# Designed miniproteins, single chains: the designs that were tried, part 70

Each design is a single chain, and the fold is of that chain. pLDDT is the mean over its residues in the fold that is shown.

## One batch from the design tools (miniprotein)

Design m2587
Fold by ESMFold2-Fast:
Structure m2587 (fold): chain A 74 residues (1-74)
Amino acid sequence: AMSEEEYRERVRELLRAAGMSEEDAELAAEWVVELERAARAHPDDDAGLRALVARLRAEHPEIVAAAEAALAAA
């Protein structure tokens, strides 16, 4: 099984390979890990997960858009 740190590193490398800066890729990878952790802790809280994503999109719209495009291309 992969640790959260190993998973974050893999996501970061994927985002960097898709053209995101190292700083933006690191932030986006950390958010992906946090969302996965929240989903694991509260698997029936779809509204809570959507609220977390909406908050990130409101605060960091450009980074979220870049990460979504990178993940869709992968």
Scores: mean pLDDT 79

Design m2588
Fold by ESMFold2-Fast:
Structure m2588 (fold): chain A 63 residues (1-63)
Amino acid sequence: SADAERNREAARRAAERGDGTAAASASHQWAKLGDKEGAEFGAEMAREAGDEAAARVGYRSAL
């Protein structure tokens, strides 16, 4: 829970600075843990950073 919140903050900060790779990395880590909502959030942050390819991978990981 605390780790999940820190990961969400990291993804949000990555998007704010335009770092789609960092946002995508967070999405991938959540997917590996079975956290579908976290993976989707990371994908959304990658999209906000302008990284459509990373966002697409994150959304698939959320399935």
Scores: mean pLDDT 69

Design m2589
Fold by ESMFold2-Fast:
Structure m2589 (fold): chain A 83 residues (1-83)
Amino acid sequence: GEAVEAAREAARKAVEAGAKAGKPALGAGAAIAAIGAGINAELGRAEEAERDGRSAAEAARAAGGDEEAVRAAEEAARAAGEA
């Protein structure tokens, strides 16, 4: 799945960003949110989930030094899951 692959990439970047910042738990949280978006894509909301997955990846990458970015990623992924 194209959207699932995007979500997987977002999750990977979130974990890496958290680890490098010394905040692996926050990176893991953002990764879980990105995976949620991927699940929503598999349920037929691929366009929305792909967009949210991309946003989550960008926020998670920044989250290496910014907890606000992690929150933004979690919010975006949750919105995708609720759609």
Scores: mean pLDDT 59

Design m2590
Fold by ESMFold2-Fast:
Structure m2590 (fold): chain A 67 residues (1-67)
Amino acid sequence: KVEELVEKGKELLEQGKYEEAVEWFQEALSLDPNNAEALRNLGRALYKLGKTEEAIQYFQKAAALEA
């Protein structure tokens, strides 16, 4: 279930639909707050939207989980 939400978000991210991708990754994180892949890809989508400070926050959270 969480993996399907992450994959859908990644598809939207590849299509340049960054705002929609953010919504799918946030849904994934509502089910699994410590999903490093969802956190990293949420950061990537936010970075593409120009939300650089928020993106850095999510990248840092993902990195901490993958340490």
Scores: mean pLDDT 85

Design m2591
Fold by ESMFold2-Fast:
Structure m2591 (fold): chain A 58 residues (1-58)
Amino acid sequence: SAETRAAFLERLRALLPALEAALAEMEARRDELSLAGQIALELRRIGVELDKELLAAA
């Protein structure tokens, strides 16, 4: 529903700065991550960029 979409976007806007900060922290410690951890970090980075595009389009 439109209300569900609006609630999702508001939550995403509120969480995005914290998600970006957490991503930056993990990126700074990339060399401490296992291969699986490095893959998970890359997928999370892609997800954050897609979320930013979604918010810019909304």
Scores: mean pLDDT 80

Design m2592
Fold by ESMFold2-Fast:
Structure m2592 (fold): chain A 92 residues (1-92)
Amino acid sequence: SFTQEEVRRLLLGEGSPEEQVRLIRKLLELLKRENVPVPQSFLDEVEELLERYERGELSPEEFLEEFDKLWHSLPMEVRLTIVDFLVEQSLL
């Protein structure tokens, strides 16, 4: 699960770029595990970005720029669902 500090860092974009990538990976794993209602295309695109990062095709900074584009392409309702889920996870 996420700690309160991890949720805060993820939502505010705080910490090193490498730490932010780690938190995004953890987010993807939890969204899949808990069957959170997000578009499958979003999960697939984040997974592809993580695979490109693992292959050394993206720096942490480049990964975060591409993730930011994906995040802002989501409907507001979906983003709010993810934020609510993260806040709830930090209380476990």
Scores: mean pLDDT 85

Design m2593
Fold by ESMFold2-Fast:
Structure m2593 (fold): chain A 65 residues (1-65)
Amino acid sequence: SEADELTKQGGELLDQGKYEEAIEKAEEALKIDPNHSAAWLELAKALSKQGKTDEAREYFLKGLS
């Protein structure tokens, strides 16, 4: 799906240390499918990499639902 493709792009950006661009891709995926677990987990990982622990925790909970 388009959400899957955007989430994969976000994962590649995350691997490159491009955390803000990874967040943008995850947010685009969630606009298409708000129940896309992989996109919520991607957003959580990017925020965790930025040291935003509280925000990351909230999005991890959404991704694990």
Scores: mean pLDDT 84

Design m2594
Fold by ESMFold2-Fast:
Structure m2594 (fold): chain A 62 residues (1-62)
Amino acid sequence: GPRLAVGLLVRDAGLSERVAREAVRMAQAGASTEEIAAFLVREGGLSEELARGAAEAVRTLV
């Protein structure tokens, strides 16, 4: 669920709660994995590879 996705992004990807919550909100709004990954690169400072993995995990958990 959304709470688990936020926790994963904060603990395992090192993202701020603000960025993690926005990524989850994007997934709930139907954003693509590519859109979420691009957001995580831009706002979260993740590499493209890590952002893609994180975006896929968020979409699975939401």
Scores: mean pLDDT 86

Design m2595
Fold by ESMFold2-Fast:
Structure m2595 (fold): chain A 58 residues (1-58)
Amino acid sequence: AKEEVEKLVEEALKAYKEKNYFEATNLFNKAIQLAVEKLGEDAHAVSRRLLEELVKLE
């Protein structure tokens, strides 16, 4: 559940740092889908959280 979403986000951020943008994008999309479907989180809220993490990497 939440731990699975967090792992996908961590893997996506790691791929992004390694400049594997294709893999990072796929992992982010998977995390968003999982969060919406299993946790009932709004896609907007999940996307906002991921964007905030990406800004920290720049």
Scores: mean pLDDT 72

Design m2596
Fold by ESMFold2-Fast:
Structure m2596 (fold): chain A 81 residues (1-81)
Amino acid sequence: SATVRLVAERELAEAERLLEELKEALKQGDNDRAVEIARELGVDPEEVRELLEKGDYEKVLELAEKQLRKRRASAEAAIAA
């Protein structure tokens, strides 16, 4: 339906925006904001805190991108239906 497609496109756009906001938070060293954004993407906040304490920003981005890919696959399936 048109409604399902619009919701799926909106959710995908929101997830893409959250990933960009996460990259900016990491660039600025705003660890608290990075944890909050990653949680909104569906990443475990405890895992993100541990990785940030170790300075493993690349792994934080990898986990966020994994959640984005999962949301993208769901959105594309909904759009195709």
Scores: mean pLDDT 82

Design m2597
Fold by ESMFold2-Fast:
Structure m2597 (fold): chain A 55 residues (1-55)
Amino acid sequence: MEEIKELEARIEELERELEELKKKPDTLENQIEIGVLALEIGVLKTVLKKLKEKL
């Protein structure tokens, strides 16, 4: 299903952004952005898992 492929691609993009943020100085602002991205990735991975289970 195309939805699964789209979610996988989006997760990969967000994980790349997360890795780039981790290379920046350990500031409060960067930690907040890292936390937000990590949460979004976690939610999308959960959705992806549930979609695969429905197949």
Scores: mean pLDDT 80

Design m2598
Fold by ESMFold2-Fast:
Structure m2598 (fold): chain A 71 residues (1-71)
Amino acid sequence: LSEELEREINRALVDIHVAVRRIELEKKYGSEKAKEIAERARDVGLQALDESNGDVATAVKAADEEIEKEL
């Protein structure tokens, strides 16, 4: 795979993980607040993805830590 495609896949995996966790947030907080938390968690996860040079596990963990602050 190209490095560009690998980066796109890694970003998509972080996005999918956050979207799945957003379902839990919506049940507790409703759609509007869940979206705000999920967008913040996504930004944190994507930053961790870039800083870890494509480590999806590190990115997912960073996103989860942001979500867990609210749960």
Scores: mean pLDDT 84

Design m2599
Fold by ESMFold2-Fast:
Structure m2599 (fold): chain A 80 residues (1-80)
Amino acid sequence: SKVEEYIKKIKEALKEKDPVQLTLKITRILHEALDNLSDEEVEYLIEELRKMAKEEKDPQKRAAINAAITQLEYELEVRK
């Protein structure tokens, strides 16, 4: 599904070690996802990211995932 492709992109972005570049890469992926996914698919992406955050041991990566969740939740709320 399209959601699985965005999960893969986010996982690849999380390999970025520079915090600024990590934020820019994640933000770009999220904007693309919001343009291309339905609201139901964005909600599914949020749930998959919640699972990823729960299992993530690196604090920097976990913070980036949680920031992504917050951004997606905000964008869904303002679209409704």
Scores: mean pLDDT 85

Design m2600
Fold by ESMFold2-Fast:
Structure m2600 (fold): chain A 65 residues (1-65)
Amino acid sequence: HMEKIRKEAERLGLPQELIDEILKLESENTPENRSKAIALYISHVLQRIGEEFEADVAARKAAAA
């Protein structure tokens, strides 16, 4: 279970520190709540990363005249 989450997070390019924090958070919940909490957490993290990535790409494109 946790190894699968780690592999998916690594595939998505998340830093190791963030992956470790997600896994630690998961270990503190019941199995059912862990799956739900992880899905919500990953969803929110991906949305934030997407926003930062879009901003970074726009900034780099603007700088590259």
Scores: mean pLDDT 67

Design m2601
Fold by ESMFold2-Fast:
Structure m2601 (fold): chain A 74 residues (1-74)
Amino acid sequence: KRYADAMAEAIAVGAAMAAYYEKDPEKAQKLLDKAEKVAEQFGSLVSPEEYREARERGLRLGEEAARLAREALA
């Protein structure tokens, strides 16, 4: 559903920004934690299974985007 997709996209953007902008593992984790807290506001609108899948999908997409960005800058 649209809320699960929006949550996955928010987490993916957060992960990509953390890897690209901060480039500090501790700061990157804080940004991901903040993105997760924002996503949890929509958690009541999705099932726990949908939330888990959205989170995993978002993290994977963010990691892939960060990898591609690093390759493009090298």
Scores: mean pLDDT 68

Design m2602
Fold by ESMFold2-Fast:
Structure m2602 (fold): chain A 79 residues (1-79)
Amino acid sequence: SDLEKALELLKKADELLEEAARKFKEGKYEEAARLAEEAAELARKAAELLVRAGMPREEAERIVERAEGLAEKLRKLAE
């Protein structure tokens, strides 16, 4: 189902964000930013599936906003 696919993508995004946090703590900001950007891409795909599964678009967009916000902050630190 769309819901099951979305949950799989969110689980993978969460794993990537945990790895990004680890890289950030190690001072590897470029790697952390890349992993967070990958997580944001998965969050965007999951959000569209969640909307199709009946989640309000506004709630799905908040998931994407959080992931993209983290990716942007890490990207700026990597510069």
Scores: mean pLDDT 84

Design m2603
Fold by ESMFold2-Fast:
Parts: C-alpha cells; structure tokens; sequence
Structure m2603 (fold): chain A 74 residues (1-74)
C-alpha cells in the first residue's frame, strides 16, 4: 500500500514539474510549484513511515495552493 502511494506521488511530482516548466500562467505555475514541494516532502515522510505527517504536509500544500488561486481571482 505505502509503495503504491509513493509511486503515485512520484508520478504526480513528475507531472507537476512538467506543468511548471511548460505553463505560461504565473498563477498556475505558483500553485503547481507549491503542490510539487508538498508532494516531495510527503514522499520523504512516507519513506520514513510517517503517514500522519505526510498527510499533514499534503493538506498544507493544498490549502496554500487554494489561497494562491483565491488571491489571484480577487
């Protein structure tokens, strides 16, 4: 189970980095960057067996990305 989650995070990180490299939208780039950073930290915690901290970091990244979007739309 954890190995499958780590593999999915690695794929998400790869796709997120491609999005950061190819997007012309600065808001999307910033959001994608924040989510990639959160996924990278979560992967490190999962490799250490700290599932709770991994979920916390992912949640923080999602909240930060949503805040960036909301601020840009204001």
Amino acid sequence: MIEEIIKKLEEAIRLGRELVATTTDPVIREMATVMVEAAEKAREYLEKGDIEKALEVLGEGEAKARAIYAEAEA
Scores: mean pLDDT 81

Design m2604
Fold by ESMFold2-Fast:
Structure m2604 (fold): chain A 87 residues (1-87)
Amino acid sequence: SEKEKEIKTKIEIIKGVVESLKAMLESIEKLVEEKLKKKEKEARTEEERKEIEEERKKAEEEIKKLKKIIEEEEKKAKEEIEELKKK
């Protein structure tokens, strides 16, 4: 059935988008962690270490927000896939 093939393709696209978002987040987390670790190793003063610690906290907050957005998108994707399967 053409409708069954269309539904399967839509499900594969939705899954692909969610997996891509997760892969992007992992890449961002790794890049940020590598940057912060390099700064921490190069820090010469207690003031520089405190500034890096504050930068780490801000980065962790932004990453947490991105994770929440991706989790909400994954939830919506799962709901959409279940609706498509019922058709």
Scores: mean pLDDT 86

Design m2605
Fold by ESMFold2-Fast:
Order: sequence, then structure tokens, then C-alpha cells
Structure m2605 (fold): chain A 70 residues (1-70)
Amino acid sequence: EKKELEEFIEKLEKRIEELKEEIEKLKKELEKTTDPEEKKKIELEIEELEGIIALLEGFIGYLKKLIEKL
């Protein structure tokens, strides 16, 4: 049980790294973008992905606390 939860956390952490890479690509695209409407769209996409990462990090924190009790 504990080992399976640890492996699940590792998979979630890997997914967070993938999302962070996507945000980095979007930030580079934002730096190259001059159109204000397109900039706003990219900024909103970055904020959405950052929100998803925060939720996943919170869930990982919960799972780590659960493992400590097992």
C-alpha cells in the first residue's frame, strides 16, 4: 500500500514537470508575441496551467501526509 502510493506520487510529480515544461514553452511564446490579444490568451493559458499544478501539488501533499500515517 505505502509503496504503491509512493509510486503514484512519483507519477503525479512527473506530470507536474511536464506541465511546467508546457508553461515554459508558453512563456517563451509570450516573449515573442507582440499582439495584445494573443498575449492575453497565452497569459490566461499559463494561469490555468499554474492553477492545475497548484491543485496537483496540494493533492501530493495530502497523499504524503496519508503515507506518514500508514
Scores: mean pLDDT 85

Design m2606
Fold by ESMFold2-Fast:
Structure m2606 (fold): chain A 56 residues (1-56)
Amino acid sequence: KEIKAPSGVSNIDTIIEQVKAEKPDVVVVGRGSGLASINVPERLKAEGFNVITVDV
């Protein structure tokens, strides 16, 4: 059996899709965040976005 998550799905594809919808000039990611640890900055750069990592 399978159940759809109603909200709060945290995965790389969801984050990339959200960034593509916003079409930002620059994406800022905190180095201490889970996003940095799962290579979200690298994936976003591969998709053609400008990404800056900051220590927060």
Scores: mean pLDDT 62

Design m2607
Fold by ESMFold2-Fast:
Formats: sequence, structure tokens, C-alpha cells
Structure m2607 (fold): chain A 70 residues (1-70)
Amino acid sequence: MEKKLLEEAKKKLEEALKKAKEAARLAAEASGKKEEDVELKDFNKEAKELLEEAEKLAEEAEKLVKEAEE
């Protein structure tokens, strides 16, 4: 029973990690091209969206872990 909750949490954490890595990749790419206001705005928008999605997935995973451990 709790194993299913832990597996779901693991999958959500893996997805969160992938989105966080993508946000980091965008930061590196923006820095490599031009550190101008327009490039920073594009990075901020995309990175913020990815980080928010990662945060939601991590939060859901944390709830699943707490439910599994009680």
C-alpha cells in the first residue's frame, strides 16, 4: 500500500528534477548568448514557469511521502 505512494512520489520528484534542470539549462543558454534585458526577461518567464511546475510536483511528492510514512 505505502509502496504505491512512494513510487508515485518518486515519479513526481523525477519530473520536478527534470523541469528544474531545464530551467538551469535556460539560465546557462541565456547567459551564453547575451546578458541583455530582453534575453533575461525571456529566461525569467520560461524558467519561472518550469520552476513553478517543479515546485508543484515536489510539493505533491512531499504530500505522498508523508501519507506513506504517516
Scores: mean pLDDT 71

Design m2608
Fold by ESMFold2-Fast:
Structure m2608 (fold): chain A 78 residues (1-78)
Amino acid sequence: MKEKIKEIMKKLLERSKLSIEQARELIEEIKESFERMVESITKLAGLEEIDEEGQEALKKMEENYKIELEYLEELEKK
């Protein structure tokens, strides 16, 4: 999984011509949007708290977010 995320990030950055800073901002926006989506789904489902499935989804997103940031840090050192 980690290598696949890095490969996707590499291809995306090469094709989009985004700066590393712009890519970080975009990743943060995606993370925040995903968090809001999970919260909205939880509320629509009549749940007061994020269920176990939603918590696992947030955890996976957080893990992916860390990998994406690590990759951007590697590119900055290049």
Scores: mean pLDDT 76

Design m2609
Fold by ESMFold2-Fast:
Structure m2609 (fold): chain A 112 residues (1-112)
Amino acid sequence: ALGERRGASLRAFFARLAATEDDPAVAEMLRRAGELFAEAARRAGERFAGVTLDAAERRASRDALGLGFTHLARALEAARAGRFEEAERHLRRAAELFERTHPAEFPELLEA
């Protein structure tokens, strides 16, 4: 349930960003990011179902979230520079990191 809701919110958030983006290549990457991150959130929901995190595990989850956003930023910068292969690699790394992030750790700003 939480993973599904976070996934839907991420897809909607990135779809809205893509709609307001002037660069068509960046808009496509944002739309693609929304789909990849929605799937990652669903898988994270499955992975963390019934799991209670201790303080160290919660920190590791937050570190994964932070690194995921860093790779997203690099993907968008690469796309703006026309380096689409590099952008795709960074999006894939961000999605992998978001799969390792407990759904409760995703920022509230991503919710509709």
Scores: mean pLDDT 79

Design m2610
Fold by ESMFold2-Fast:
Structure m2610 (fold): chain A 50 residues (1-50)
Amino acid sequence: MFKFVFKDTETGKEVTIIGGGDLDILKKKAAEKLGVSEENLKLVSVTLVP
């Protein structure tokens, strides 16, 4: 699995999603967790986790 860190460019808040597969789906989950638009999110790091 991978650990993805997304940052909301408007508020500066970050959220971590652990998973794999489609990046668009992971970004949608990140947006839902932060309560923000997907367009305001950027991927800031990806780390491989066991």
Scores: mean pLDDT 80

Design m2611
Fold by ESMFold2-Fast:
Structure m2611 (fold): chain A 75 residues (1-75)
Amino acid sequence: MPTPRQLLQARVLAEILRRGELTASELARVLGVSQSTVSRALRALERAGAVRRRTVLVPEGDRLRRVTVYSLAPP
């Protein structure tokens, strides 16, 4: 039987698959859990080779902001 942590990891993967790329804060908001909980799951998934991260620039008023997004690992 999957543990609650394994179920959270599966939900994280499903949201990334559905939406393409997401930040840890967006995942926390969508899944209704703390950002620290999501960050722990993302670290486990990165170590397993299931997800990758990259930095993107997003507009924030008159400035560009660097944010880290997570995507599924390439096959």
Scores: mean pLDDT 78

Design m2612
Fold by ESMFold2-Fast:
Structure m2612 (fold): chain A 70 residues (1-70)
Amino acid sequence: LSPLQEALARASLEVAAGTIAKKAGDLEKAIEEYEEAIKEYRKAAELGDPDAEKRVKELEKELEELKKEL
């Protein structure tokens, strides 16, 4: 995998893990996974992915909502 493909793959897996944790009520785990996903999407944006910044903004809003539940 190229660095861009690795970043996108890791971000996708972390979003999936965060969503599963959120549905299970594990808000701390959901926050952790979404923070890692944001990190990987930011890396993808730096590597030239045109959609990655939009993904970061979507996940930042999700984190804001989750942190209010703690």
Scores: mean pLDDT 84

Design m2613
Fold by ESMFold2-Fast:
Structure m2613 (fold): chain A 100 residues (1-100)
Amino acid sequence: ATEEARQALRDAVALVRDFVDEALAKGEISPETAARIRAELDAAVQAIDNGDLDTAIEHIKRALDLVREAVERGEVDGSKAAPKITAARLLIATAEWLRA
């Protein structure tokens, strides 16, 4: 259960990171916004490795909030971001369920 929860959170981090990396490569997100999101994801990975899954979930949620803010500013295409945000939220919910 704990390892399955960690894997779900690692999958959520990878999903958001891949989206940000692709958006940055296409010029669809600023380097500054990408760096802020990556910093939250790096903190989430460190928390997962330390077994602090609550802190990991908080950092992933902050990364998703930064993506949403970029969409609201018109910096990121909401139609491309929405499926990734939904998938990441489902992975977080799966991790929370596996810890119960």
Scores: mean pLDDT 87

Design m2614
Fold by ESMFold2-Fast:
Structure m2614 (fold): chain A 85 residues (1-85)
Amino acid sequence: SVEELVERVREAIREAKELAMEALRVNTDKKKILEAIGLVLRAIGLEFDLDLLQKSDLSDEEKRRRLERLLREAEELIREARELL
């Protein structure tokens, strides 16, 4: 369902943000710190995208398609954040 997919996307974004913030805490190298800051900002951007999508008048099929894209983007952020840990 769309609601179940929204929850999965929300959880993935939360995990991405937490991992990016942890990467920011553990790194002392300037380049890695700046990369971690970038990941935090991208995760915040996905939170805005999810909120806007939920408020939209799009069909359930189009919402599902866009939610699947947001999920993939959040999973990529998780991968990138883990590489900094």
Scores: mean pLDDT 90

Design m2615
Fold by ESMFold2-Fast:
Structure m2615 (fold): chain A 102 residues (1-102)
Amino acid sequence: ARREEVLEELERRLKPGETATGEDDGRRYELIALDGSARLAREAAREAVEEAPDAGRAIGVSAGRADAAAGEAFGAYVDALRAAGDEADTAIVVRTEDPRFP
């Protein structure tokens, strides 16, 4: 219940190029919209929790085509997000916008 409420609030507050952060039950949630939608960032964060349910930090990133095309630079950005906390306690899921539905 609270997880979905936190994710919904973060999606509502998230603006393009920004990070929305919240916490529930000792877990930190971060939604990041890099030219992607806030909704996609929320779905990515949910997937991060499902992939690593014991992780204390769950990050959902929604990326546009330009971010994906940046390749190495985008990979370095994701690595920096992982390294900003305890890597073993951090789950990150990146989802890109479907080019048919930007």
Scores: mean pLDDT 73

Design m2616
Fold by ESMFold2-Fast:
Structure m2616 (fold): chain A 77 residues (1-77)
Amino acid sequence: GVEVLRRLAEVLRRAAEATGSEAARELAERLLEIARALEAGDLARAEELARAAEPLLEKVVADPAVMEAIRKALAEL
């Protein structure tokens, strides 16, 4: 749900701050936009935003330093 997206965005924001990753920072912002669209009941907009976020997710998953920072942030939340 929306709360899971907000929690994931916070994890990504912390990982971005720890690593300087622009991809992680931008992905966190996109997840908050998706959460806002879902809260507004705009499922079509949420789906569009999710598809647009796919390249950012690929960059985050491909970066071992960002993935390690995500793991650490998850342990603190």
Scores: mean pLDDT 85

Design m2617
Fold by ESMFold2-Fast:
Structure m2617 (fold): chain A 87 residues (1-87)
Amino acid sequence: MIRKFSEEEIKEIQKLLKEYLAELQRMVDDAVARGLPRSEAASILTAGMLQAVAVALESKNIEEAKKGFEEIVAETRALLDRRVAAA
């Protein structure tokens, strides 16, 4: 089922997605600086980006999309911290 958004809602979701992708990249870059292998960091970033796209496509409204993006950031941060500790 394709979600029907207004053009304004699409622009808002695109802005949010861009902001969250920048945050994911920042967290991954920080983890690499702390000793995480670049190949593992790239895999984690790719997974986070794919989840963010799924949230944008499946969310019923902007608030749900924001919540989903916040959860992806929190999950990615926790995963990166665990992997850095094991590196």
Scores: mean pLDDT 78

Design m2618
Fold by ESMFold2-Fast:
Structure m2618 (fold): chain A 59 residues (1-59)
Amino acid sequence: MLEEYKEKVERLIKEKASVQEIVDLINEIHDADPGNKEFAELMAKLGKLLAEKLNVRPE
């Protein structure tokens, strides 16, 4: 499962995925196993990608 999510994250980064696709994957990972540190790292990568897509500089 973790490896599948890692693959999806890498694909979204390469394909310049839409905001909706990024948000959907974030929700899937959060629902699957929010306590796992590796999932937290994937969530951080998706959050960074989302911020870049929205041209929002957090702080």
Scores: mean pLDDT 72

Design m2619
Fold by ESMFold2-Fast:
Structure m2619 (fold): chain A 84 residues (1-84)
Amino acid sequence: SAGAAAGAAAAKGGEKGAEEGAAAGAAAANAATGADRIAAGGAAGLTAIAAAVGKLAGDEEAAARLAAAAGAAGAAGAAAGGIG
């Protein structure tokens, strides 16, 4: 099924982005307290986005938007933790 396959692909992308972002955010949180912990709080947000992607996996357009958001949040978390 084309719709089911597209939804699964979007959810898979979102899961990977959320996992990598959550790992980067957790590493940043472990290395930092105070101000950096606020930025690392974004990692909790992308976990919620991943859950929403799973919930909307049947809606390929909504799933794709949430997967993109999760990936962007993950990249932002990594950037915050790795700036130099």
Scores: mean pLDDT 54

Design m2620
Fold by ESMFold2-Fast:
Structure m2620 (fold): chain A 70 residues (1-70)
Amino acid sequence: KTAKDYLELGKEYFNQKKYEEAIEYYEKALELDPNNVEALENLAGAYGELGKDEKANEYLEKAKEIAEKE
C-alpha cells in the first residue's frame, strides 16, 4: 500500500460516516508520508466530525505549517 492508497481508503470510510476507521487509514498514510497536507487536513476533518475539536485544530495547524513552507 502507498500513502495515496491509504488516503483513498480513509476518504471512502469518511464518506460512509465511519470516522474512526477513516482516522486509522489517514494515520497509516501519514506513517508513509508524514508531511502529506491532504492526510493532515482529512484527519482534522474526521476528528472534527467526532467532536474532538482540539485534535482537529492540532492537525489543521500542522497542515498549515507544512503548506506554507512550499
Scores: mean pLDDT 83

Design m2621
Fold by ESMFold2-Fast:
Structure m2621 (fold): chain A 97 residues (1-97)
Amino acid sequence: MSEEELEAEIEAAMALIYLSVLKRYPNNSEEEVERGIRLAERAARALEAAGLRELAARVLEAAIETLESLLPGLSPEAQARAEEALRRFRERLERLR
């Protein structure tokens, strides 16, 4: 494993843990949802760059599932951001297939 692959896997682990926490504990903070989106985007990008496509797909799937579960409880502004993130994540996931 290269250093780049190791760093990408660490970012994936952080994103997956954070998304799991968001799903389990419904956060009232749109800032925490935005953080989850940013972590998932960074992890997916790093994993794709490292050639770890299967793990990138898993991170995107977890992000999609988490955002879909949180969507009904978000403010209109946070909902719009989450919907835009969902669209981007679904497009990326389809390109990995």
Scores: mean pLDDT 82

Design m2622
Fold by ESMFold2-Fast:
Formats: sequence, structure tokens, C-alpha cells
Structure m2622 (fold): chain A 106 residues (1-106)
Amino acid sequence: SLKENLKKAVEELEKYLAEHPDDADAWRTLGLYYLQLGEYEKAAEAFEKAIALDPTDARAHVLLGEAYLKLGDYEKAIESYQKALDISPNNERAKRLLEEAKKKLE
């Protein structure tokens, strides 16, 4: 199944990252797999590691915001989307998700 394939991909990527902890792209990919599995806290942790290694990755900031949105942390989601837009002002996905997160606080 897709879920079993994602779990295997997570296990392989975690083993890879134990040997290559400075691979920002791999941390972002791990976070994306955790998002797809509904493991939102683990997704946020993986995206935070990716951002610590590459703070200019607008996609990692968008994905971190999505993890926070799923966790109900709307203020952190807004902050993450704003950082993504500071890096990439024309990111339509970040703009849409920012408005969604703001609406949750109204």
C-alpha cells in the first residue's frame, strides 16, 4: 500500500540522515513523508532541521506552515508562510495558505 511504502521510505531516510545529518533536502523530504502519514509533530521537527541547514528554502517554510496548520498552531503557521513569502514573494501557494491560517484566527 502507499502508506506501507511511505513508512519504508521514512525508515530508509532516517538511516540515511543518521550518516548524513547535514543534508537539508533529505530532512525536507522526511518531513514531507511525515505530513503524508499524518505525523504532524515529526513533520514540523524535520522541516525545522531543514530550515536550520538552509534558511532560504521557501518550500521548507511553506511545508513547516502546513504542519503547524494541521497541528492547530495558526500563529506559527502564519509566521512560517510570511517567511516563505519574504524569500519568494510570488509564491501563490504560500499566499493562499497564509490567508487560510489568518481566517482560522478570526
Scores: mean pLDDT 91

Design m2623
Fold by ESMFold2-Fast:
Structure m2623 (fold): chain A 69 residues (1-69)
Amino acid sequence: SKEELEAFLEAVADRAAALTRDLSPEEQAALLESLEAEIRDIARKAGLSDEEIEELVERVRARLLALFA
């Protein structure tokens, strides 16, 4: 389900942030762009609408930015 996918991706974001805390801001930004692209690809293949994909991406982005702060 969308909710299960969102929860899974939030957990992955938490782990990714923990593993990448020592990376430079430029490296963290590159990782974020890569993760966003992968999330969009997976969500499109899973049959989510464009609105649902952008909502999911924004939710994961907000989570990662909070963890990097």
Scores: mean pLDDT 75

